# Ledger of designs, part 6: designed miniproteins, single chains, continued (5)

Each design is a single chain, and the fold is of that chain. pLDDT is the mean over its residues in the fold that is shown.

## One batch from the design tools (miniprotein)

Design m16186
Fold by ESMFold2-Fast:
Structure m16186 (fold): chain A 90 residues (1-90)
Amino acid sequence: TPEEIERLVALLDEAIERLKNAKTKDEGISVLQELAEELSKSPDPIAQTLARFVKAAIERAKKLTEEEFNELMEDLILHLRAVRDILRAR
């Protein structure tokens, strides 16, 4: 629905800004955990696919150094922006 798309876009925008402002790996992982939970509640197939991707990224992130985590976050933010733009175009 249009309302669900607006909700998902807002969730992604909030998550992107929170990830950019995260000072530690633990703060970043917390943002991703909240995002994955909220995406998992959506019936949208894109949101469901993204939820699985984010959950996999969380498990990988737990084992990374701060530097490796920052590289992962840069790539993840680009991916989240791309998914947001796809959702907004529907």
Scores: mean pLDDT 86

Design m16187
Fold by ESMFold2-Fast:
Structure m16187 (fold): chain A 68 residues (1-68)
Amino acid sequence: MGLKYLMEAGAYEVAGAVYETLGELEKALEYYKKALEYAKKAKEAGHPEAEAVIKSIEEKIKELEEKL
């Protein structure tokens, strides 16, 4: 249950990482925020790995916001 949301979170996280490596920090932040939204939906659906994914993405968002 919730695997589709976890997969969507992963896809947006990869997109965020790509934009981060390109120096497009604002776009990276947008994609990481989308990843966080889907990771939270995965947690609501009861996916056991969602909490670790949420924490990882939240740390990355905070790091990027500190650079902007």
Scores: mean pLDDT 82

Design m16188
Fold by ESMFold2-Fast:
Structure m16188 (fold): chain A 71 residues (1-71)
Amino acid sequence: SEEEIRARAEAVAREILSLDEEEQVRASAMVGRAAPVPLAEKVLELLREAGAPQAAIDALEAGIAERRAAE
């Protein structure tokens, strides 16, 4: 459900934000490429709200954009 996606996204975003900047970029890229699209989009929203490094935000956005273009 959307509520379950929100809860999972909050947990994932908290985990990413606990990492150093370089690892945040790698984790965000992984989420963008591999997580279900609705979950990845919610994580992206939460990372933007939290002021995550721009490189991490860009990496996640790129993964989502590639997958949406393929659909």
Scores: mean pLDDT 84

Design m16189
Fold by ESMFold2-Fast:
Structure m16189 (fold): chain A 66 residues (1-66)
Amino acid sequence: GLDVLSIVEELAREGAEIAKKYGREAAEEWVRRKTQELVDKGVLTPAQAELIRRSALGLADILLKE
């Protein structure tokens, strides 16, 4: 089955690293593109991709404040 939690954690870690190097908007664009790739591959619906995107960016924000 699809492991949504693992996807969120992976995108959050990578998004936090991108935000450190290139800023928050670059991280948002990167996460958006990665979730769109998963929709295009039929792994996620657009609604699931939006929820995962928001969750991953929320976790990335927490990681950046530590």
Scores: mean pLDDT 83

Design m16190
Fold by ESMFold2-Fast:
Structure m16190 (fold): chain A 80 residues (1-80)
Amino acid sequence: SVLDKALAEIDKIMKMEDLEEAKKKVSKLMDQLSSSLSLPEFQEVAQAMMMHVVRHEEDEEKKQIILTVIDEKLRRRLAE
């Protein structure tokens, strides 16, 4: 499913040590998902990704960067 693929991609991003590259990758992933999914589907996937990051990311700085990008992309889509 799209959700399973999105979670697999966020797992790869969480394994990245370069925070700037991780930020770019999550931003691109969110833009791709936003352009391909309906609003309800995008909300469901974005929320699942945020929950997954909260649950599995132990590095607080990386966690905050990833969550901030996902939240900003979700808020932007909701404002459209």
Scores: mean pLDDT 87

Design m16191
Fold by ESMFold2-Fast:
Structure m16191 (fold): chain A 55 residues (1-55)
Amino acid sequence: KLEDLVLEASKDPELVQKLVEAIRRIQAELGLPATDPEARQRIVEEMEKLLEEKK
């Protein structure tokens, strides 16, 4: 779930910053809110990438 990924990332300030940047970028690119299914899929993909980089 997106909420679970956000909670995991929120434990790390670096990941929070990158998540906020990714959400802002995706919203701007798609013209959709972060709760939209398409935007959510893009956010999940970015979150997975950020978590992979953290490892």
Scores: mean pLDDT 71

Design m16192
Fold by ESMFold2-Fast:
Structure m16192 (fold): chain A 94 residues (1-94)
Amino acid sequence: LSKEQQAEMYLALARMALSVGDYETAIKAATEALEINPDSKLAPEALTILGEAYLKLGEYEKAIEYYEKALALDPENEEARENLEKAKKKLEAA
């Protein structure tokens, strides 16, 4: 498998894990996707998954970091932008 295909497989695992509330597996899989091919067109999605998983775990500072990285690569990502604002509001309330 190419590096891109391997990254796609880990990203698919990360999406599935996130959907069932397995945030630790989602973080591990999304991180593997980024490590295999950090310059991949999949990087914004992997970073968004990391942001959402950390947001769900209450790790608001990490969630903000990953959403900002996702938006740096894909400024039009509405999901990352909305979740970044949610994470910021949660951090302010903490």
Scores: mean pLDDT 84

Design m16193
Fold by ESMFold2-Fast:
Structure m16193 (fold): chain A 74 residues (1-74)
Amino acid sequence: SMEEVLEESEDEFIVLRAAGAAADILIAAGMPFREALALAMRIAAEALAATTGDLEARAAAVTAAAVAAARALA
């Protein structure tokens, strides 16, 4: 129960961090704020679903994947 809640909080943290990085790239490329944020959240969630490992490794991998995807779309 507590471990499940903690894992969900970790996933939320990873997604929000990666989405922030991806959104910054999309906004810098000229995408409107709301569209950039929505796309960044989707990219981050997809990247999280594709990664495994401990918290630090997952956070780094998800952020790197989200940044790469955002750059490819920008």
Scores: mean pLDDT 80

Design m16194
Fold by ESMFold2-Fast:
Structure m16194 (fold): chain A 64 residues (1-64)
Amino acid sequence: EAEEALRTAKELADKSVEYDKQGKKSQAASYFAAAGILVTAASLFDPELAKEAEEYLRKAIEKA
């Protein structure tokens, strides 16, 4: 369950980047916010797995 939510969060983050490149900044922001919500929700069920996903998102942002 938490694993599926974190996988979906990563997909939403990737779509956010794609929409931003298309100039759809509002949609990009919405997808990124949804990804953050899913990571937060997953941390309530599996904080160790959520921490790894958070580290992944942090590194992606640093490279951007």
Scores: mean pLDDT 71

Design m16195
Fold by ESMFold2-Fast:
Structure m16195 (fold): chain A 65 residues (1-65)
Amino acid sequence: IDMKEVLLGLGLIYAGIGDLLASKGDYEGAAEMYRKAAELFEEAGDEEAAEEARKKAEEAAAKAA
């Protein structure tokens, strides 16, 4: 497993945790997890996944406000 695979896997885990937190109404926690996922996807070179994670983070942050 190279670094890209590790980063993609971690990004998916953080995005999944974000989805779980959002489903429980923890939008602050969800936004943090989605931001972390977006950073990991960016580092992995997956621009599409990073963009989707950023959008989810923004939506969660808006609901938390």
Scores: mean pLDDT 84

Design m16196
Fold by ESMFold2-Fast:
Structure m16196 (fold): chain A 92 residues (1-92)
Amino acid sequence: MKEKIEKGIEALKKREEELKKKIEELKEELKDLPEEEQKKKLLEFLRKDPWFAFAHEAHVKGWPVDEIIAAGLERGLITPEEAEAIRAEAAA
């Protein structure tokens, strides 16, 4: 159990770091565009990551974390290891 959670946390951290880096790079690239264009392009980018797009929309709609995780697993958006890590963090 512990090894699986640790592996999932590492995978989530890598995914979050890569996503944050790409968001920062995109923000710098779009810096000179009007705010409306920046938001549109950022949303297009976020929608290309199926897990982030889904999780963000579900969270905004007030879905419980357990339902978001279950739906993410069912849709193949996250691995079982990532799901266990998210559950462990949500329970802490």
Scores: mean pLDDT 70

Design m16197
Fold by ESMFold2-Fast:
Structure m16197 (fold): chain A 97 residues (1-97)
Amino acid sequence: EKREKALQLAREVIRLGGEAADGIEDPEVRTRVANLSVAAALQLVAASIMEGEEWKDALRGAAGTVREIADIARSHGLTDVAERLEQVAKEAEELAK
């Protein structure tokens, strides 16, 4: 169940990160959002095969990266995507408890 949720969050990060990138006209910022989305998704996938403190650290790290994407999205007026990304970060932190 927890591993399945981590994989679901990875899929959501790729989807929402792609939506955020599509809403941003600056190519450098779009590339940064895409790279951060891949990094967060990979960390969530890696978490799905980890246990104990490594699982918690991977989930918290992913949550931090997802919040960075949310901040970029919000700064570009993508409020709905930013709020959904913040929910993904909160769910990752709840899994880490």
Scores: mean pLDDT 86

Design m16198
Fold by ESMFold2-Fast:
Structure m16198 (fold): chain A 55 residues (1-55)
Amino acid sequence: GPGASSEAGRAAAEALVALGASREEANKATAYANSVFGPTTAEEMIAAARRALGL
């Protein structure tokens, strides 16, 4: 559902920006992770997005 996905996606994007990614890179990586794994936890999204960004 949109609530769970948007919450996890927002948290993952904020964490990626804190790690040095740009907002655009963080949003794209988070969207990619969500498209591959579907609705999931912020931690799983962060892990997948970090792999996509090479972090």
Scores: mean pLDDT 73

Design m16199
Fold by ESMFold2-Fast:
Structure m16199 (fold): chain A 74 residues (1-74)
Amino acid sequence: PTPEQKAEFDDAALLLAAVTYLVMAKKNKDIEGLKKAREFAEEVVKRSTNPDIAADAKQVAEEAKKLIEELEKE
């Protein structure tokens, strides 16, 4: 594959990792897992040139941020 195709694939894989951390951390009330989900999602937003991938990553980052805030209030 071309470097551009590899970058898009790597971004999609990182987004999948972010979603996986978000789902697992949400179930376990794991603040550290939510922070990792947010970090991976924010990295995808920063580097992805695909608008759909970037939009999904932004949504994951915002959801993780909201859940971190809610758990920190406990």
Scores: mean pLDDT 81

Design m16200
Fold by ESMFold2-Fast:
Structure m16200 (fold): chain A 66 residues (1-66)
Amino acid sequence: MSKEELLKKAEEYERKALEHARAGDVQAAIDSLKKAVYYYLKAGVPLDEVTERARRLAAEIQAAAA
């Protein structure tokens, strides 16, 4: 799997995480977020960037599910 393919998978899971959160499915949103983080790290995105992105997504998941 190429770096571009890994980034595409990460972005797809990030989108799914937000879709699940807006639907009120926090568990599915968190599972999708974990997969997005996994693929970003596999693609070689720096840990600091992935951590900050995950923090923002987790905040959006909590806000959307409240």
Scores: mean pLDDT 83

Design m16201
Fold by ESMFold2-Fast:
Structure m16201 (fold): chain A 69 residues (1-69)
Amino acid sequence: SKLKDQVEGMLNSIRAAGEETSKIVLDAIKRMLAGEPAEEVRKRLLEEGVPSIFADTAVKAGELVKKLS
C-alpha cells in the first residue's frame, strides 16, 4: 500500500543518516509504539542532538506504524 511504501521510505532515510543517529531514532520509534507521546519523543530526540528533520521523520514514521498495527 502507499502508506507502507511511505513508512519504508522514512525508515530508509533514517538508516541513511548514519549508524549512531539511526540507532537513536529507531529506539525512539520503539518508545512511541510502547505508548510514549509523540511530542515527548520528538523533544528527547532534539535533546540528544538528532537533527530536526530526522526527529520529525521519526514521529511521522511512528504514528504511521501505529495506524498500520
Scores: mean pLDDT 81

Design m16202
Fold by ESMFold2-Fast:
Structure m16202 (fold): chain A 59 residues (1-59)
Amino acid sequence: IEEAKKLAYEAGKAYAEGDIGKADELLGEAFRLLTEVVSRPEALKIVNENFEKGYKEAK
């Protein structure tokens, strides 16, 4: 779980920098890891929360 949160956070930062391709790859990996241990809706919530943190911190 912690590794996936970190990937989602890094995706948010990449997106803020304009690197959409990197952000998409990191988000996909984070979601894939999370869906192995939590439900799909919970994985989406975790990804979105950590993505937003990274995005706000980079802007």
Scores: mean pLDDT 78

Design m16203
Fold by ESMFold2-Fast:
Structure m16203 (fold): chain A 79 residues (1-79)
Amino acid sequence: MEKEKLREEAWKKLQEAMRALQNGDYETAAKLAIEAAELFEKAGDKTGSRGAYIVAAQAYRDLGDEEKAEEYLKKANEL
């Protein structure tokens, strides 16, 4: 099923984002987490999308971009 493939791709990108975050590669973490969130949304997985946006917000906070961090936290809360 197409949604299952999107969810699998989203989960893989989220795992890569979390690894990048752990390694201090915050720019890559933010990018991958946003891509994961968008894939989860296309799959209809609101829980996955919320989690991915939270990871993106964390990465932007670690970059010192508080405005983008708040933007992605808002996206997570609106899901």
Scores: mean pLDDT 86

Design m16204
Fold by ESMFold2-Fast:
Structure m16204 (fold): chain A 93 residues (1-93)
Amino acid sequence: MAAVVGFLRAMRDAVLHYIAQGRYDEAKAVLRDMTALAKKRFPEYAALLDRFEAEALALIDEAERNGLSLAEIRERLDALVEEAERRLAELEA
C-alpha cells in the first residue's frame, strides 16, 4: 500500500517536471512507463493504475491544447492522486 502511494506521487512529480519544461510528449511517455512498471509490481491494482494513467493522460492533452497554467495542472494532478489513494483504501477495506 504505502509503496503504491509513493509510486503515484513519484509519477505526479515526474509528469510535472516535464510539463514545467513544455515537454508534454515526454510527460506522457514517463507516465506510461511508470504505470507499466507499477502494474508489474502491483498487479492487484492494475485496474486502478489503468484508470489513473487514462485520467492523467487526458489532463496532459487538455493542458497542452488549452494552455493550462502549471499551477492548475498541479492542482488537478494532485486531485487525481488523491482519488487514486482513496480507491486504494477502499480496495484494502
Scores: mean pLDDT 85

Design m16205
Fold by ESMFold2-Fast:
Structure m16205 (fold): chain A 58 residues (1-58)
Amino acid sequence: MEDELLLETGREVLSLAGVDPERAVQLLEETARRLGMSVEEAARRAAELLKEEQEKKA
């Protein structure tokens, strides 16, 4: 649930970062607000979850 939302947001942020970085930041801010955490915390957790998913598929 929380981790699923962070993972989904992380994937979308990565895809947008090269095209529309402002939109990527907005999406991350919305997710952080929804989960009651800072943008920095949401970004860190999303990055960790993405790394774990990459390791599981190896």
Scores: mean pLDDT 77

Design m16206
Fold by ESMFold2-Fast:
Structure m16206 (fold): chain A 66 residues (1-66)
Amino acid sequence: GLDEALALVRELLEKGDYEQAYAIAKRVVAAAPDSAEAWELLAEAAEKLGDEETAAEYRKKAEELR
């Protein structure tokens, strides 16, 4: 479910597997676009990959959902 998918993204980020974390997080936001946590994890993955502009957009989306 959603909680398990979010836990997987967090684990991948902790392990430094940023490309996989980003790919899974994109799948999670597509399935659960109203999940602020999913958008925040997607933003973190984007930031770790060096895409600060995209990360800022995803963080703004997460903030709007809170």
Scores: mean pLDDT 86

Design m16207
Fold by ESMFold2-Fast:
Structure m16207 (fold): chain A 57 residues (1-57)
Amino acid sequence: MSEEERREFGERAAREAEALGLPDLAREIRKGMEEGMSREQLENGLALARAFAAERA
């Protein structure tokens, strides 16, 4: 995956976290992208956001 695709994925993941009512996690994802977080770390963050949303539902 290119650096551009990684950034796009991270931004989409952050927006999804916000949509799930997890703004703190969205902020962490965006900060992690700026700090050079890997694609795998971004995917794990999104999976965690989805798990938390599912547990609240």
Scores: mean pLDDT 73

Design m16208
Fold by ESMFold2-Fast:
Structure m16208 (fold): chain A 82 residues (1-82)
Amino acid sequence: MKLSEEVLEAEVLEALGLAYIGIAKILLSQGKIEEAKEALEKAAELLEEALELYKKTPEAPEELIKEVEEQLKEAKEKLKEL
């Protein structure tokens, strides 16, 4: 498969966003609500940037775009509950 620079950048941003979701889960398990909230806000920002880059890339598969949209939705819903 041929990957554009935008897809590679989006993949890195998505990986970082998922890492921050993982950090937030650990922080929540420790009762560190404010720190978890910051981690989720960073995760949402990174996933939104990744989604915009994927949408600008004709080579990005539709399934990948939908997957990132669901990941972003989950992060935003968790933020709303905190």
Scores: mean pLDDT 81

Design m16209
Fold by ESMFold2-Fast:
Structure m16209 (fold): chain A 95 residues (1-95)
Amino acid sequence: GNIRISQAASYVGRGDYQRALQILDDMERDGVPRTPTILTLRARAYLGLGQYQQAVDTARQSPGSPGSLRVAGDAYARLGQDDQARRYYQQADSL
């Protein structure tokens, strides 16, 4: 529940992306649904690890989340796809 999400968020915040992913993977194995909050944290962890395509693919699973759309925008910017980055930022700002 809330404590594992808070732990994952804390690991993302301090740059410990692998530990964040381990917590999120454990939660998924335990049957916790892939909520927009969980998907945004997973996408942020992939972004931090330089796994930009995985960050995009994960963020796209919660298109109604401004946080996830901004992560997709950041990942596309890192991939040099500035037009895609701009579109995702605009979508996030419209929600």
Scores: mean pLDDT 88

Design m16210
Fold by ESMFold2-Fast:
Order: C-alpha cells, then sequence, then structure tokens
Structure m16210 (fold): chain A 55 residues (1-55)
C-alpha cells in the first residue's frame, strides 16, 4: 500500500513540477524524477519547495 501511495505521489509531483518548470524554464519531467529519487539539484529543489509552500 505504501508503494501505491508513493506512485500516486510521484504522479502528483510530476504534474506540479511541470507547472513549476514551465514558469521557471526547467525540464519538468526530469526535475520530478530527480526529486522523487532525491537526485535533484539542491538549489532547484529548494526553489521548488519554496514554490509549493508559497502557493
Amino acid sequence: KKKEELEKHKQQLKEEAKQFAEEKGYDAEKLAEDIVNNKADPEIFKEYMQYLKKK
């Protein structure tokens, strides 16, 4: 069940990251995958978290 929740969370992250990336000019699909796998650029990840928090 945790695995199913993780997959749903990943899909949601991709959708949100796509919107964020469109505004900032990043690769949304790669950014979302990097975030889920904890491989994202620390500065980009920080900005993404701030974007979600302020929205």
Scores: mean pLDDT 71

Design m16211
Fold by ESMFold2-Fast:
Structure m16211 (fold): chain A 84 residues (1-84)
Amino acid sequence: AEEKLEEGKRLFEEGKLEEAAKAYEEAIKLDPNYAEAWLNLGRVYYALGKLEKAREYFEEALKLAEEQGDEITIAAARRMLDSL
């Protein structure tokens, strides 16, 4: 899962948004509780202008991050939701 997350981050930085989304979706398939992967998938959809899908992914990331005590992902997901 972590390797696919890092691949997605690289693709996102290169502006390959559709490929980045696929890499994050693969990370989520390997670990559905991977809050950071949900967060980054939300960022891709935000960049694509698909704001309702981005909101759904950020809300899932926040839920999972709160369950796990991942304060960094909680803060990032809340910030992204506030920007929608």
Scores: mean pLDDT 87

Design m16212
Fold by ESMFold2-Fast:
Structure m16212 (fold): chain A 74 residues (1-74)
Amino acid sequence: SMEADRHLLLGINYLGEERYEEAIRHFMEALELDPSREEAIRNLEKAIEKLSKRPDADEELIREAREFLEKHKK
């Protein structure tokens, strides 16, 4: 859907700006709208990895995003 594509593009833009929490939220939204969007799955993995290396990272968001990712890999 166009809305899923919009969230994917916004997530990619935030990822490039090193705004990883916002990137994660947009990739999760893209996958809620289109669960088969493999590009969103790959970019969500990258954003989680990048955020996990930040000091004072939101551990709850990382946990939620990892659980969400595993659900969509199946």
Scores: mean pLDDT 86

Design m16213
Fold by ESMFold2-Fast:
Structure m16213 (fold): chain A 66 residues (1-66)
Amino acid sequence: GRELAEALLELAKETGDVDLRRIAERALRENLDEGEIRELLIKRYGNSSVADAALAEARRLLEERR
């Protein structure tokens, strides 16, 4: 939930991806789960592999901080 959305927001800030930032901000505001975030990423980018890659990178950032 929230931790994944925060990691996605950080990834968006580091990459300058405005669409990813908007999705991450919405996920934080609406307390979206990983499945809901993934659906938004697929809808925006039209590609499940891009969505899965972004989620994998966000999870990696979370693991590095623990």
Scores: mean pLDDT 80

Design m16214
Fold by ESMFold2-Fast:
Structure m16214 (fold): chain A 56 residues (1-56)
Amino acid sequence: IDPEIVQEVIRLLYETSPLSQRELAEHLGISQSTLSQILSGKRKVSPELARRIVSE
C-alpha cells in the first residue's frame, strides 16, 4: 500500500462524505486529532497506518 495514495483517498473521503472529522476518524480506527493532522498535511500516513486503514 502506497501511503501517498492512502492520504489522498482519506482527503477525498472527507471531502465527499457527509461524515464529520470525528465520525470519519472513528470509521477509520484513528483519533480525530490524527485525521486532522493528515488532512492539514502536518502528518504523513505511515505504512502501518495505511495498512490499518485499508484493512478497515
Scores: mean pLDDT 73

Design m16215
Fold by ESMFold2-Fast:
Structure m16215 (fold): chain A 70 residues (1-70)
Amino acid sequence: SEARELLLRAIGLKLRAIGLRIEAELLEERARETGDEELRREAERLRREAEELEEEARRLEEEAEKLEAE
């Protein structure tokens, strides 16, 4: 099923996004402890990347729903 393949891809993107959010939180915590601005910037970059993956996953889920409706 094409819809199933899209949903599996969406799950994969969501799992990657979760990983990036966890990494961002760890970097943000370290940035607070050390005052390292580079770690803070990296945490912000990872959060934005996670948001992009979540948006892509949402698009794939919407496409899968359309295929199931057909």
Scores: mean pLDDT 88

Design m16216
Fold by ESMFold2-Fast:
Structure m16216 (fold): chain A 98 residues (1-98)
Amino acid sequence: ASKETILRAIGLTLRGIGLIEEARRTGSEEALREALEEARELLRLAEEHEDLFAARLALKIAERALELAKEMGNEELVEEAEKLKEEAEELIEELEEK
């Protein structure tokens, strides 16, 4: 991956984690939705660059988001987080087999 891609992946990861902690602290569904958007973009970069590390980070954000979405009782966010988790797990499996 290029230096630009690595820095972007780091930025997306830090923003995603920060938004998860904000959602946990405040109960903000908007912060949780934004965290899922950051994780989705991170997963896209992981797919484009075949970056196993970025894919694993996207999975961790999706797993934490899923836990919070369930605690909030927001079925839409639960579905979005479950889909992202599944997509990340599938990408990780593909990248580990190659």
Scores: mean pLDDT 85

Design m16217
Fold by ESMFold2-Fast:
Structure m16217 (fold): chain A 86 residues (1-86)
Amino acid sequence: MDELTREALFKEAEGTLYLMAGTIALKQGDIKSAIEYYKKAIREFREAARLAREAAEATGSPLAEQIARASEEAVEALEKELKELE
């Protein structure tokens, strides 16, 4: 695994952790914390997508392409969720 793909995976993992924290906050009725965690998740997923796209272009790695797609989809879904919460 190249360094860019590894960094993308790390950022995707961070995004997932923030997503989980936001979902837990939402289930507990803490809308303010949920919004803050979802915004942090979007930031990490955006970085993951960018790094993974760069890795895919440089290496042609199917793994990098999958990370880019998954992270891009996560950003779109979370942006839609935030519009419903705000």
Scores: mean pLDDT 86

Design m16218
Fold by ESMFold2-Fast:
Structure m16218 (fold): chain A 99 residues (1-99)
Amino acid sequence: GAVELAREAIRLLEEAIEAVRRGDLERALELAEEATRLLVEAALQLPDVLRGIGLALRAIGLLIDIEEALRRGDREAALRALEELLELAREVLREAERL
């Protein structure tokens, strides 16, 4: 369900943040891509369809920012975008837990 998807996305994003800190930018991108996929799936399972779509689009936008920062080697920008995506994942989890 949406709760399990959001929890797994949070776990993957925490791993992605640690990967950036270690300089493993390729691994960070792989983890961020998988976390975003799970977050989009979780958001689209929310009963408020329009809100779910909005959360999914925000997750995709943040993934684009992460990919761009990592391609530039801008670790600080990548960490900021990952932290924002992690907060979005926590928001999706809170919404899913209210069901």
Scores: mean pLDDT 91

Design m16219
Fold by ESMFold2-Fast:
Structure m16219 (fold): chain A 61 residues (1-61)
Amino acid sequence: AESVDFGSLTKEASERIVELIKEYGLGKTKDIIREAGLIAAQEGKKEIEVEHIEKAKKIVI
């Protein structure tokens, strides 16, 4: 099994994550980031964008 490390986020995605931490807390936001990373990987991307975060939010919450 190979894990992909998403060390890079767009600036907009990083700012959106900060807002989610304030609204849902760190634990829920961490789950959202993980799911967004999987969505980005499914689309052939290594960088998480705001679109992926919004899709992940609907799945996780």
Scores: mean pLDDT 75

Design m16220
Fold by ESMFold2-Fast:
Structure m16220 (fold): chain A 60 residues (1-60)
Amino acid sequence: SDEIKETIKRMQELLDEALKIEEQIAQATGAQKQELEKQYQEKKKELLELQEEYEKLVDE
């Protein structure tokens, strides 16, 4: 369905963004690292919410 496809697309986009932030965290220090770590946790939270939505769409 279009809803499942759109949810998968959003999850893939968030995963790509999270991976890029993780790479930046490895190179960052101090306040910049703390800011990136906060952004990374926010992306993880969004991914978990989309995962729950995906499960509702595929489980009857």
Scores: mean pLDDT 83

Design m16222
Fold by ESMFold2-Fast:
Structure m16222 (fold): chain A 68 residues (1-68)
Amino acid sequence: SKVEEAARAAVELLKQGKSIEEVADYLTEKFGIPKEAARAAVEVMKKYLEQGDEEAAIRGGKLVLESY
């Protein structure tokens, strides 16, 4: 799905050291996700990645994006 593609792309960009703002802007530009939803999802994904759980980051981001 487009939402899963967006979540996986966001996680990869965060792993590359991109900021929350840069990743949220990317999701808005490439996937048409509203800035508010993109930022909320990226913040959740970053928290899980900092805990070392990439799968939880993808699932959490996807759930946030689907809630908006």
Scores: mean pLDDT 87

Design m16223
Fold by ESMFold2-Fast:
Structure m16223 (fold): chain A 58 residues (1-58)
Amino acid sequence: MEEQALNALLEAAKKLGMPEELALYAFEDALEAGATPEQIIEGVLEAAKNDGIEVEVK
């Protein structure tokens, strides 16, 4: 579950040209803010769609 959310965030970060370290920090920050792994995946997919990129959750 957390692994899938992290992988989705890392994939989106790569496609957006964001450093993986920043993606990891954002993931931890989201969990600390009370987001569930499922909510993180949903947010990543929504943001990716707005930027015209596709992210596959595995």
Scores: mean pLDDT 76

